# Designed miniproteins, single chains, continued (3), part 1

Every score and structure here is a prediction.

Each design is a single chain, and the fold is of that chain. pLDDT is the mean over its residues in the fold that is shown.

## One batch from the design tools (miniprotein)

Design m8001
Fold by ESMFold2-Fast:
Structure m8001 (fold): chain A 68 residues (1-68)
Amino acid sequence: SEAEKLLEEFEKTLKEKDLSEEELDQLGARVAWELLTLQERGEISEEELNALLERAKKIMDEYVEKKK
């Protein structure tokens, strides 16, 4: 699905790039916005959106933890 590809690209970007805190926040916000847009277009359900946002948060939290 488009949403799954979005999360895979997010995780891949975090593995390949050394992002600043500002860049990480901007990328995370963009991913969340794109997921919300898919839900608004009816391409994913509200339940799927919530699950995908939780997955994105875990990916981001793991990245932050590794940088400490």
Scores: mean pLDDT 81

Design m8002
Fold by ESMFold2-Fast:
Formats: C-alpha cells, structure tokens, sequence
Structure m8002 (fold): chain A 68 residues (1-68)
C-alpha cells in the first residue's frame, strides 16, 4: 500500500472518531512528505471540525487546504 493511501485511511478514521486534531496532524504530515491528499477529504474535515465547534482545527485545515 502506498504511503498516501495509508495517510488517507488514517485521516478518514480520525474524522469518523471526531479526533480532528489527529486528522489535521495527519494532513500536515502527508503534505510535508510531498504525498497527495484528496482535496474533498480536507474539505470534509474542515466542515466536520466547524460543526463540532473546533474552530482552531478548522483554521489549521483551511491553511493546509491552500497548499494542496
């Protein structure tokens, strides 16, 4: 399995568990390694974080989204 696939699976799991801090960290790590991250996945994470009241995490994800 490619590293990108592993990161996407972990990001999806973190979002499903409501662990938005871990989701943001995984997106940042994947992008820092030059791995592709699905733009729709980042967008989903931003929306779910905002709905959960996690504005701090949503802002970090928005900044990461600009780098995709």
Amino acid sequence: VDDAEVYEALIRMAIALGDFETAAKLVEEALSKGLPVDEDLIREAIEQARKAGRTDVAKRLEELYEKV
Scores: mean pLDDT 82

Design m8003
Fold by ESMFold2-Fast:
Structure m8003 (fold): chain A 71 residues (1-71)
Amino acid sequence: SVTEKLVEEAREAIARADLSDPAQAAAVEALREALRALEEAKTVEQEIGAKLRIIGELLDLELLAAGGRLS
Protein backbone atom coordinates (compact mmCIF):
# COMPACT_ATOMS: atom_id res chain seq x y z
CA SER A 1 0.00 0.00 0.00
CA VAL A 2 0.99 3.66 -0.38
CA THR A 3 1.05 4.03 3.42
CA GLU A 4 3.39 1.04 3.89
CA LYS A 5 5.79 2.37 1.22
CA LEU A 6 5.77 5.86 2.76
CA VAL A 7 6.55 4.50 6.25
CA GLU A 8 9.30 2.27 4.79
CA GLU A 9 10.88 5.21 2.91
CA ALA A 10 10.76 7.33 6.07
CA ARG A 11 12.43 4.61 8.17
CA GLU A 12 15.13 4.11 5.52
CA ALA A 13 15.80 7.88 5.42
CA ILE A 14 16.14 7.92 9.24
CA ALA A 15 18.59 4.97 9.04
CA ARG A 16 20.70 6.83 6.41
CA ALA A 17 20.75 10.14 8.32
CA ASP A 18 23.97 11.60 9.74
CA LEU A 19 23.04 12.16 13.40
CA SER A 20 26.31 14.04 13.99
CA ASP A 21 24.76 16.84 11.87
CA PRO A 22 22.43 18.84 14.18
CA ALA A 23 20.14 19.80 11.27
CA GLN A 24 19.73 16.16 10.18
CA ALA A 25 19.26 15.06 13.83
CA ALA A 26 16.44 17.62 14.23
CA ALA A 27 14.86 16.53 10.92
CA VAL A 28 15.00 12.86 12.06
CA GLU A 29 13.20 13.83 15.29
CA ALA A 30 10.51 15.72 13.31
CA LEU A 31 10.07 12.72 10.98
CA ARG A 32 9.79 10.34 13.98
CA GLU A 33 7.09 12.64 15.46
CA ALA A 34 5.20 12.56 12.14
CA LEU A 35 5.39 8.73 12.11
CA ARG A 36 4.03 8.68 15.69
CA ALA A 37 1.17 10.99 14.62
CA LEU A 38 0.24 8.45 11.93
CA GLU A 39 0.26 5.60 14.49
CA GLU A 40 -1.90 7.68 16.89
CA ALA A 41 -4.38 8.85 14.18
CA LYS A 42 -8.00 8.02 15.11
CA THR A 43 -9.80 9.62 12.15
CA VAL A 44 -9.32 9.60 8.37
CA GLU A 45 -8.55 13.34 8.50
CA GLN A 46 -5.83 12.81 11.14
CA GLU A 47 -4.36 9.94 9.08
CA ILE A 48 -4.23 12.10 5.91
CA GLY A 49 -2.68 15.00 7.87
CA ALA A 50 -0.03 12.71 9.36
CA LYS A 51 0.83 11.25 5.93
CA LEU A 52 1.25 14.74 4.45
CA ARG A 53 3.50 15.67 7.39
CA ILE A 54 5.63 12.53 6.84
CA ILE A 55 6.04 13.50 3.15
CA GLY A 56 7.12 17.05 4.07
CA GLU A 57 9.55 15.97 6.83
CA LEU A 58 10.97 13.19 4.61
CA LEU A 59 11.65 15.69 1.81
CA ASP A 60 13.32 18.08 4.30
CA LEU A 61 15.60 15.31 5.64
CA GLU A 62 16.55 14.17 2.11
CA LEU A 63 17.38 17.76 1.07
CA LEU A 64 19.51 18.24 4.22
CA ALA A 65 21.33 14.95 3.59
CA ALA A 66 22.00 15.94 -0.05
CA GLY A 67 23.32 19.36 1.06
CA GLY A 68 25.58 17.71 3.63
CA ARG A 69 27.17 15.48 0.97
CA LEU A 70 27.80 18.42 -1.41
CA SER A 71 28.93 20.96 1.18
Scores: mean pLDDT 83

Design m8004
Fold by ESMFold2-Fast:
Structure m8004 (fold): chain A 81 residues (1-81)
Amino acid sequence: MLKNASIEEFVKAILENKGGTIEVDESDLQLVKNALPAALDLGVTIKIKNVKPEEVERIAKASGGVVEYDEKTKTTTVKKK
C-alpha cells in the first residue's frame, strides 16, 4: 500500500503492477488523478482508502474507467471498463 508517495514511487508502482492492483490512501489522491489515464491503460486497478467516488468519477470516466465504492471500508476502486 502506498501512503504519502513520491511521484517516482507512484509511477514505479504503476509500471510494476500492470494488470494488477495498487492500494493508496487519501494523501495520494492528487497523484492518482494525474496518473489515472496511464494506470488504466496499463490495466492497473487503483483502490483509494478514505476517498469518496465523486473525487475521481470525472477523470475515471474520461479515462475509460469505472468507479466502485465500499462504504464499510471507505474505499473507492477505479478500474478499466
Scores: mean pLDDT 80

Design m8005
Fold by ESMFold2-Fast:
Structure m8005 (fold): chain A 96 residues (1-96)
Amino acid sequence: SISDQVRSLVKTVRDMSRILGDKDTQKFADSIYDSIKKNGVTDSSVKTAIGLGIRVLNKVDQNMADKVYNSSKTKSMGDSVRFTRDQVRKAVDQLR
């Protein structure tokens, strides 16, 4: 479901923000996770989760961040979440 994909993206952003020592992004990821748990998935929470994914990618792979951002303009919300999650996960794996 889109809810499971967004939660997976937010968790992956949290893992990346921890590796990067980015406490502000980690707090935002925690806030979005709690909001989704309490209120369910909204268009706002999806867009924020994608934006956080792009933010952490910009710190390690600017070209991929640009691809994710441009893809989000033309792809479905579900495809954008999945693509963003997969790229953040790949970046996490490369930094371990």
Scores: mean pLDDT 84

Design m8006
Fold by ESMFold2-Fast:
Structure m8006 (fold): chain A 86 residues (1-86)
Amino acid sequence: MIDKEKLDKDVDYSVEMIDLAVQLTVAKRAGDKAKAQEYAAQLAILSARRDALVNGASLAEVRDFLRAQGLEDQADEVLAAIEAER
């Protein structure tokens, strides 16, 4: 069943993720390693937030995902933001 509010939220996340993916590609082509890592981290964080808030992933699953992406230091902040929206 299509939930309109859930669909609208998913579209907003998709637009932001596309923009970050474009910026990541531009940074990689320019050889800007620092910016490429920054955009990759932002994309991973948005993906984790989308999975929790749109797809119903648990906070434990989000934490494990962020740890696997090397973002463990940012996990507590991301989890707090997700919990505030739940």
Scores: mean pLDDT 78

Design m8007
Fold by ESMFold2-Fast:
Structure m8007 (fold): chain A 70 residues (1-70)
Amino acid sequence: MTAEEALEQGRKAWEEGKPWLAVEYAARAIELAPDDKELQAEALRLMGEGLEAMGRPDTAAGARERADSL
């Protein structure tokens, strides 16, 4: 699967109310696109949204800070 496909699957999981799966796909997108800062920022924002929905606000904040630093 490509990084773009992983990010798309993560967004679909988020829309379906599966934040844990959205986080997993977002993490995979980041691993698949180490040189694509724009895609990594989008994936990190999705990860932040998913982590916050799962009751992990501190970890979500870390993901958002990382996205902003790219």
Scores: mean pLDDT 83

Design m8008
Fold by ESMFold2-Fast:
Structure m8008 (fold): chain A 95 residues (1-95)
Amino acid sequence: NALQTFLESLPEDKRKIFLNLLEALTSVNRPQKHSPQELEEAKQFYEQLPPEKRLQLLQALYDLITFKKSKEEIAQELGISVEKLEILEEYLLRM
């Protein structure tokens, strides 16, 4: 599991911060912003990535939710659109 491997690679303090932010974001009953088709495509995109690229995406999500980088910076680094990044963010937060 790429998420578990990533979490285990973090120092305990950073792992706690990340998990608390994920819990806060996932515990909010927000309406689904993207279609089931878009989320399924995001899932397929994520699952087809090699493990190193999945870890890179999870690190980018960490940088996004901890406000270390903007959505625009992360999208540019990953070579995707901001719209695609927002769909991937919704998918990853619902895992």
Scores: mean pLDDT 73

Design m8009
Fold by ESMFold2-Fast:
Structure m8009 (fold): chain A 65 residues (1-65)
Amino acid sequence: GVQASVSLGLNAFLLGKSAEAAGNKDEALQHYQQAVALLEANRAQLSVEQQALLQEAKSRVEELS
């Protein structure tokens, strides 16, 4: 359901931040891409705070690509 997809997207974002902090840029990119895919697909259901995380994930994908 939508809630499960949003939760998975937020978890992917956290995994991306963790991988990036560890210096694992390729792993971070994969997690951020997954976060963008899941959160963008459910954008209408996102809170303002979750929309900000989606924008951060998109920015990280651009910088790590």
Scores: mean pLDDT 87

Design m8010
Fold by ESMFold2-Fast:
Structure m8010 (fold): chain A 65 residues (1-65)
Amino acid sequence: SIMDEAVLAAIELGLRALTGKAELEVEGDKIIIRAEPKTKEEYELMLKWGELISKVSGREVTVEL
């Protein structure tokens, strides 16, 4: 899939606003989301955003706590 860099940046800003601590790293064909969720709800939100990013980018997404 083709990913728009502006879309990825907007998703990263949204994650930071919603979770307080989140960062996206792109490594080859993988995307890594680094976060420190404080609640189960924050963790589930991170997983949902990871799934969305995977669908938009066509890349594998990993969530690291």
Scores: mean pLDDT 69

Design m8011
Fold by ESMFold2-Fast:
Structure m8011 (fold): chain A 94 residues (1-94)
Amino acid sequence: DRVQQIVDDANDRLDDIMYRAMRTMDQDSADTVNQVINDTKISLNDNRDSPPDDLRRIFDRNVDVVIDTLDQLGYHDLAQQVRDVRRSILDRID
């Protein structure tokens, strides 16, 4: 299933970003970022069977929170990596 694969790929790429965050951030910042990433992953998993337009909106909204959190903490390179993930995933959701 293409949609299921897209959700799995999104979760894997968010896990990679979180792994990099844990390596580069202090614990408090990493915990904050981990929370918003986990919220995104939960929302994606809860909506795996949702229509593509709904999945797209849910992903976009949740990822905006992750990007904003990273930018506010000053981790602009990680925020850009999340923007790249967002673009790649949204381009695949039909």
Scores: mean pLDDT 84

Design m8012
Fold by ESMFold2-Fast:
Structure m8012 (fold): chain A 71 residues (1-71)
Amino acid sequence: DEVAKLVAKAEVERIAKETGLPEAGEALLEAIDVADLTNPEVQELLKKGMDALKAGDEKTALEYAKKVKEL
């Protein structure tokens, strides 16, 4: 779903600007570009990655981005 990807990418960009974590934001954007957002496991991992980004936890956000890319 193109709309779901656009919404997710916009949210990640907003959070990355608010937290000052551009590298973690970019990793999540790359993960979204290659991910199947209809997969519930991908949706859960992306949610956890975005939650980590909101919390300012760069390491955890990068780990979840990597897990999404591996699916």
Scores: mean pLDDT 82

Design m8013
Fold by ESMFold2-Fast:
Structure m8013 (fold): chain A 57 residues (1-57)
Amino acid sequence: SSMLENALRSFDVDGDGKWDEDFKTGVKVFQRHFGLEDDGVFDERTRALLERGVAVE
């Protein structure tokens, strides 16, 4: 329903082979969406949010 869902799906299940590019893009979009720094780096906070696969604090 949200652009966040598209980013999560692309990075997690779709678009194999473009992990570097899509991964960073998805991470940045998702980080900004949740109010994190848009570093595009898959750090502990980012991975924790992704593991939940849903909205978080």
Scores: mean pLDDT 60

Design m8014
Fold by ESMFold2-Fast:
Structure m8014 (fold): chain A 62 residues (1-62)
Amino acid sequence: EKKIKEEEANYLLELLGASKEEALKVFHASEEELKELIEKYGPLEVNLLRQAGALLENKAVG
């Protein structure tokens, strides 16, 4: 389970050309910050970064 989540997160980050730090920053962003990020980067990219961050955080908490 943990191995699969990390692999999925890494796959998403590779597709986006993004870092783990960027994914975690988006995941921990407030509603107001997410709105700004969506306007700058687009909803699809922000949603994928948020998903990658969630996968990384679930590994740390689990």
Scores: mean pLDDT 73

Design m8015
Fold by ESMFold2-Fast:
Structure m8015 (fold): chain A 78 residues (1-78)
Amino acid sequence: SASEIEALEKELEELKARARELQEEMGRKVLEIQKKTGLSLDEAGEQWIKENPELVKEIEETLKRIKDVEKQLEELKK
């Protein structure tokens, strides 16, 4: 129904906004590690992942949920 599609579209927008917030925070923190340590971006990223396992998990779960909601919307719009 239209109401179900609208609810899922709203959830998708909220999830995408959260994913952007998390990715922007990660990017900022990785750059801070790079500037402080002199490590490459890849090495600074590895260090951030090691230090922030719960945030990594939240990013992974958020991205998975986005994919699941997009699939549900595709099925409902058929």
Scores: mean pLDDT 86

Design m8016
Fold by ESMFold2-Fast:
Structure m8016 (fold): chain A 92 residues (1-92)
Amino acid sequence: EEDGRIYAMFFVDLLLKAIAEKYGGITLPPAEFIEKNREELVILLRHYLALGATREDLLNAFDRAIEKYFPEEEKEAVREALNQVLDEAFAP
């Protein structure tokens, strides 16, 4: 149970750091990159849910990484894009 939460936090942190450092100024804004890669991100999130991570664990992981890596101007767009991916991961 605790391990699933820790793994989710670790991998979400690495993913969002990579997006912030690689995509913010080269091709796509971070939120658009998330939207374009939605299918792969849904698969990734479903993997962590299968390992025992909860919706709350993933939301906390998103919020922590967003605060840590993204400028204030981008935080809302990134949060919205990630919430859409998370909602799709729970459908149907």
Scores: mean pLDDT 78

Design m8017
Fold by ESMFold2-Fast:
Structure m8017 (fold): chain A 93 residues (1-93)
Amino acid sequence: SALEEAEAALAAKDYDGAYIYAAELFKQGRYEETAEILERLAAEREDARVYYALGLAYYKLGRYEEAKEAFERAAALGNEVAREELEKLEKEL
């Protein structure tokens, strides 16, 4: 249901709703579906929260280079937590 609700929200241009359903998918451990919804959101909006969440989803998937790029975008848009995550990721790579 959360995936179907996220896709319906994206179709309706309800970007806040799509983000909420992507967060629910993340809580369920559905990281591939989370990344797919957040990638589509990022294409529509420059939003630090979206890039930060995308970085977390990529990290959970072991997609570390993509996680780094997403955290760099979030940090550039003013997300200080993403900046801290970049420093941690650099030490793990």
Scores: mean pLDDT 85

Design m8018
Fold by ESMFold2-Fast:
Structure m8018 (fold): chain A 67 residues (1-67)
Amino acid sequence: DAEELVRQAQELSGGDTVSMTALGNVLSERKGVPREKIKEVLAKYDTDGDGKLSREEAIAAAKELLS
């Protein structure tokens, strides 16, 4: 599910935030989501523009991409 994918991406990111790169790689590799769609949706949730998502933002983005 989205929470499990975000957990894996967060472990790869090494902190309390989720790297957009790590989350994008997990979604692309494990679910076959197109990278173009991942980039579009993740950018929408990256309100700070720092390339990092909170766990809540990452879960919301993953749910949207998996719906």
Scores: mean pLDDT 78

Design m8019
Fold by ESMFold2-Fast:
Structure m8019 (fold): chain A 89 residues (1-89)
Amino acid sequence: MEAVEEAAREAERGAEVAAEGAKIGDSKGASLLTGGAIGAIGGAVHAKLQGASPEEVLEAGERGAEAGREAGGEVGAELARRAGEGMAA
């Protein structure tokens, strides 16, 4: 559980920073940080659900963070658009 807790803690910090940035404005930086945080959480959770070892969960979280950051421009922008639509309604 240590690797999952560590990955979750880092992802939570990143998500909080990204949320504050997004609250001020839709910045590309906030999208990249949000993508990284979502990727880290997704990777770690996926590995844990497959019964992976704590080390494998940590590696999955790191790979997820990298993939999430790389896709952050697309995923973050789409999430921001959907959030804007939902909140504007």
Scores: mean pLDDT 59

Design m8020
Fold by ESMFold2-Fast:
Structure m8020 (fold): chain A 72 residues (1-72)
Amino acid sequence: GAETFAYMLYQEGKGAAESDNGEEDTQRLLDYARRQAEELKKLGNTEGAKAFERAAERIEQVRREVEQRRAE
């Protein structure tokens, strides 16, 4: 289901955010997650939309944490 796919997307996004030179992949996966959430809202799949929104939030949190660790 959409929730399983959102979880898999989070796992890929986490890996990209933690990788060297992974910024483009991280942004691509974030944009994809946000677009899927909006599409699912249009289809009335509220739970699927929330799953993709949560995946995007979690990927962004990992990116911020990695950036903070790499900063002085």
Scores: mean pLDDT 83

Design m8021
Fold by ESMFold2-Fast:
Structure m8021 (fold): chain A 84 residues (1-84)
Amino acid sequence: SVLQQLKAEVKAIVEKIDGKSLTDAQAQELINEILDIIKDYEEGKLTEAQKKMLLMAIAEEFGLSVETIEAIYNLVKKTLEELK
């Protein structure tokens, strides 16, 4: 499924950039939070500055680098656009 593939790719990005391992549940939670930010940004509910602040907050929540979260944001956004 698309979700299983996306979780695997998110876990691979986290391992590659931050050298950390996520559980499937953590990867799912991370994807859900990123999807909410993408939706709100695309609907004009967030400024670029607010989007960056929320991505930094997710990085802190999951103990990941901002670089990792930005890579995951780009992956999730691309996947969402492919489903349109």
Scores: mean pLDDT 87

Design m8022
Fold by ESMFold2-Fast:
Structure m8022 (fold): chain A 96 residues (1-96)
Amino acid sequence: MEVHIGYKVTVTIETEGSIEDAKRLAEKFERLLKSRKDVLEYSIEVKEDGTVIITAYFSTEDAAKKLIEEIQRLANSDPRVKSVKVEIKKVESLVV
């Protein structure tokens, strides 16, 4: 059995304004995620309270950190953003 190590990034963004504002912000981040070749998988969730949760998976910690820096730049440029919380978790999976 072989152990593959990856990295899971969870970014929680609290927004000001409406659900539609949060959805537009989520679309902006989805375009960023799609432009990155180092993103293995991603999901974006918009909650009724205007919270946007981004989950992305990477093979390296450096790739994960680069995405976090880019997300923070985009968030800092957007007046709809109240707060950004970031979590990086090392993920292990067993493969044959």
Scores: mean pLDDT 77

Design m8023
Fold by ESMFold2-Fast:
Structure m8023 (fold): chain A 73 residues (1-73)
Amino acid sequence: SMEELIEEAARRLEELLSAGESLQAAVRTVYDEVAARVGEERAREIVREALKRLSKGDEASIDWLIDALLRSI
């Protein structure tokens, strides 16, 4: 399901960040992995939701940063 893919992407992002990857590199890696399975449009939505779940503080305040990151890939 979409929900399971979001949870998996969030875990994968957390693993890569904990291993010392930069945020942009981690996002690119997870985006590529998810896009290979479900296509680019769904992968973008999944990674966006995963980033929101990993965020600290006000989720709404970082939505624009998430969009900028995804556009830079």
Scores: mean pLDDT 78

Design m8024
Fold by ESMFold2-Fast:
Structure m8024 (fold): chain A 83 residues (1-83)
Amino acid sequence: MLEKAIELAKQAIELAKQGKVKEGLRLNREAAMLVLKAAPKEKIPEVIGQILRLIGLELDGASEEEVIEEAERIIKLAEELKK
């Protein structure tokens, strides 16, 4: 599950680099939802905060840099949860 979340977030970075910002944000949301399913109770608020930020970016529009930044946050959180 967490490995799949990291894979999706890495794909979001590649899509953002190609200017496919909306598709990158969608993959970031899918990755964050997978992290939420794997998260222990103490990490749930942090993961929910990440999902709310992604929803805000989808509603307001996002830059390539913002999609990459959010993907990197998801990767870091997933790697911390794998330990």
Scores: mean pLDDT 82

Design m8025
Fold by ESMFold2-Fast:
Structure m8025 (fold): chain A 62 residues (1-62)
Amino acid sequence: DKIKTQFELAKRAAIELAEKQGPEAAERVRAEFEKIAEEGDEAALKYSEEYFKKLREEALAA
């Protein structure tokens, strides 16, 4: 499932970045992704697209 794959990749990347800030940050990010997953596939896809778009824009700005 493309949507699930993209969502899981975004979730993993976000949690890994948050872990550098501490375990509380990692847990917050995990909980937020779980909440979005409960909202449905469309919400998960949109969140994943916005996450990767933000990363791309940050990389381009650097």
Scores: mean pLDDT 72

Design m8026
Fold by ESMFold2-Fast:
Structure m8026 (fold): chain A 65 residues (1-65)
Amino acid sequence: MSLEEQIKKAAELAKQGRVEEAGKILMDAQKKYNLSQAQVQKLAIETAGDAGLLASTGFTKLSLK
């Protein structure tokens, strides 16, 4: 699965209220593509807009614990 496909999948989960699952997908993408937290957040927002922003909030909460 490409980075763009992973981000779109996370955004769809976030739209459904499954923000924790969306965050986990973004964490997996971060590790696979060796991205910074800021890069993941930026790409999520650029790829999926408001849904990407929502997914990125789940990612941030999981990353900070």
Scores: mean pLDDT 80

Design m8027
Fold by ESMFold2-Fast:
Structure m8027 (fold): chain A 77 residues (1-77)
Amino acid sequence: MKEKILERIKELEKKGEELVRLTAEKRPEMAETLRQDIKGGIEKIRELVEKGKYEEAEKLAKLLEQSIEDAKKLVES
């Protein structure tokens, strides 16, 4: 379970970087705020993993993934 969460964190980091790059091209004024929000979310998930709260980390990772997907659709519109 821990290994799956760590792999998911790496996937979220890559998706977040892609979204920030896309936002910087189309909405540069929003890119910095979005970058900080994604970074904060990932750091929170890592803290939960470090504390052994794997179920909470998994739940937060799902929420962050949904937020990234929704934001990507908004930026691409």
Scores: mean pLDDT 81

Design m8028
Fold by ESMFold2-Fast:
Structure m8028 (fold): chain A 57 residues (1-57)
Amino acid sequence: MSVAELMEELGFPYDPALDRFDVAALQEDGDPLGVYLLSRLGLSVEDVQRVLAALRA
């Protein structure tokens, strides 16, 4: 599964006009995306790092 498919399945805010995820919405408390992926989805640290790296690109 690609990172883009994963992010879409998780319902992260995607802005189709910009063709990207709303990164600002994910920065409220530092890196809530990382916390969410670990605690809610049971992803491994490696998978979380992969998603975060792709989001920052």
Scores: mean pLDDT 56

Design m8029
Fold by ESMFold2-Fast:
Structure m8029 (fold): chain A 73 residues (1-73)
Amino acid sequence: SLREEILARLAELEARAPASAHPLLDRIREAIEAGDVLEALTELGVLELYLVVNEHYDLLPELEEIERLLEEL
């Protein structure tokens, strides 16, 4: 399902992300698992800001793809 693809992509992003970003990734995962798409998008925006400020630019393309897929739900 689309939801399963999103969760799989989020798990791959989590494996690549610094430990300091994991609490933000956990919030996104919890929102998706709860079916709260609006909360998931809000938390994704917080993670995007965190990644930009900390110069983790290599993670942004996958984050943008997760956002696109979430908006299809």
Scores: mean pLDDT 88

Design m8030
Fold by ESMFold2-Fast:
Structure m8030 (fold): chain A 81 residues (1-81)
Amino acid sequence: SHMEELKKQTLAGFFLIALESTIYVTERMLKNKADQSLIDAELKAAETLLEQLESMRKYMTPAQQKRLDEAKKRLEELKKE
């Protein structure tokens, strides 16, 4: 239904902010040479959020999809470090 689609779009927006924030924190942790176990935990959290968001991609606006694509690219670069 339209209401369920709107709810999923809203939820996707919140998860997208959470993913972007988790990636930012992980980037800062790597720069500051934080404990590797903490970095690994944040990477796992980001991967879980990304998987959830990919399942919701069809409910996302084009602008949100672009943000998701950029977040995915950032996460792949972090996983190489």
Scores: mean pLDDT 87

Design m8031
Fold by ESMFold2-Fast:
Structure m8031 (fold): chain A 71 residues (1-71)
Amino acid sequence: MDEELARLIEELKSPDLEVQREAIRRISALAPRMTPDQALEAVTGLLEAKRRFPELGDEVDRAVAAIQAAL
């Protein structure tokens, strides 16, 4: 899981919006299995993606809400 989450966070930095969207969806799906430290890393990566690409804002906000609700 830790290796998978780290790869997905790296995919959030991709210049390809489709790669970023897939990474957001996959991170969101992992939310119920996250430790608090993993959730913090995931939320940080998601918020950075939103700051760089405002078009992802709604998708990031939903993913962050899902992670927070799972904790």
Scores: mean pLDDT 82

Design m8032
Fold by ESMFold2-Fast:
Structure m8032 (fold): chain A 88 residues (1-88)
Amino acid sequence: SELDKDIERAGRAARTDEAGLILGFVVGALNGSTTGDPVTVDLREFAERARALGDPEVAQFLEKLAEKYPTIEVSAADLAALEAGLAR
C-alpha cells in the first residue's frame, strides 16, 4: 500500500533513534497492536517533536498521516516506554 511505502521511506530517512522510536510507536498503534488501557495522543505533537529532533522526513510523514488521523489511541504502557526512550 502507499502507506506501507511511506512508512518504509520515513524509516530509511530517519536520522535519530528517537524519531525512529516515534515512527515505530505510531505504526504499531495504527496496526491495532494496543493492549491495556488506551490513551488518546495528538499525532501533530509527535510530528513537532520529530522536527525538533532534526528529522524532517519523519515529521512530514506524521503531518501527512495526521490529516487522516489527527489523534490516535495508544496503550498507556507503550506511551510510557516511548517517553522513557525520548528522555534527554
Scores: mean pLDDT 80

Design m8033
Fold by ESMFold2-Fast:
Structure m8033 (fold): chain A 95 residues (1-95)
Amino acid sequence: DEGVKVGQQVQEHIDQAVNAIEDGDWEKALEHLTQAMLHVGKAEGLSEEQSRRAAEIAFEKLKEMLASQKTKPSRGQLTLMVWSSMSYGLRKALE
């Protein structure tokens, strides 16, 4: 139940982050990724500082994944990479 609500709120920010990545605007992508993490973290009972750390970990993982690619990823691939990175960052912050 809570996961569904978090998913709905987070998807808007993820979509904006993907749009920013497609536009080559990494600063805006990080801003939207951080907003997504703040929504997830608040719903999970994390502090803003924990949520920001989760976003930092997620962003680093996302950059690593993107740096290993030589072809332009599709929107679907970008969305999966963002979600995967966010899940990784959140789990690391919760440990």
Scores: mean pLDDT 81

Design m8034
Fold by ESMFold2-Fast:
Structure m8034 (fold): chain A 81 residues (1-81)
Amino acid sequence: KIKLREEATKKAGEGLLEKLRKENVPEEVIKRVEELLKERKFGELLKLLAEIYGYEYDEEELEKIAKELDEAAKKVEEKLK
């Protein structure tokens, strides 16, 4: 069975992983990002990204992005229902 929520988050996550690899982020950090994506820990994932990029993301922005990823996945799943 196809999990639309998982697929939508995978697409967004793959973009993030590709960006991190392109920017030569340490392999250990990339593994951590993959683990968080696999576990669907989007809030923790975005906090990790904030640590990598410094003060680029505020808590409000992190929560907004996390909600956006989750909502996008849920909407796709609901539409195919």
Scores: mean pLDDT 63

Design m8035
Fold by ESMFold2-Fast:
Structure m8035 (fold): chain A 60 residues (1-60)
Amino acid sequence: SVEVAGTLDEETQVATVTITADAPLTPEQRQRAIDLAVARLTAETGIEPKAVEVTEVVRA
């Protein structure tokens, strides 16, 4: 399974995205997860991120 959590700092406009997966993601899967998180944050806040910081965690 894959879980994606994101937050946006309103002042700096930096999005922080954490992806938690049961196995290492392919580049396509990782990019899709990032794109979905950014789209959701933009829709919720009305702010387009200027930068995105990504952390990937693989569960044992």
Scores: mean pLDDT 81

Design m8036
Fold by ESMFold2-Fast:
Structure m8036 (fold): chain A 70 residues (1-70)
Amino acid sequence: SQQSQQLRQQIDNVTQQGLDAAEAGDVSSTQQQIQKLQQIVQQAQSLGDTDTAQYGQQSIDSVQRLLQQT
């Protein structure tokens, strides 16, 4: 659906920004991107789009893990 495509594009963009911030050790920016990803995941869940929600949750986990290593 159009909504699923839009959410996936948003997840990809926010994830890239989150990973970049985490690699740089920018905790504040990384946390902001994680919050954005959480909002997108909640939106996907409200739409019943389990695949997109799972994709977003995997992205959150990746960003959080990288931040913890910095």
Scores: mean pLDDT 87

Design m8037
Fold by ESMFold2-Fast:
Structure m8037 (fold): chain A 56 residues (1-56)
Amino acid sequence: GPPNVKDLLFSLLEQGKVEEASRILAQYFGMDAANPAHVESARHFLQKEYEEAQQA
């Protein structure tokens, strides 16, 4: 598969590109990146993953 998408998405979050990161994750999960509900679902998941990574 492609290189570690998690590192790319976390880098985008740190740059303040939250919407861009959320759309990329939505596409990665096979969701519709043009659908706001799918993008919000991906954003929520991504923020939780980032917070969990910061606790270590």
Scores: mean pLDDT 79

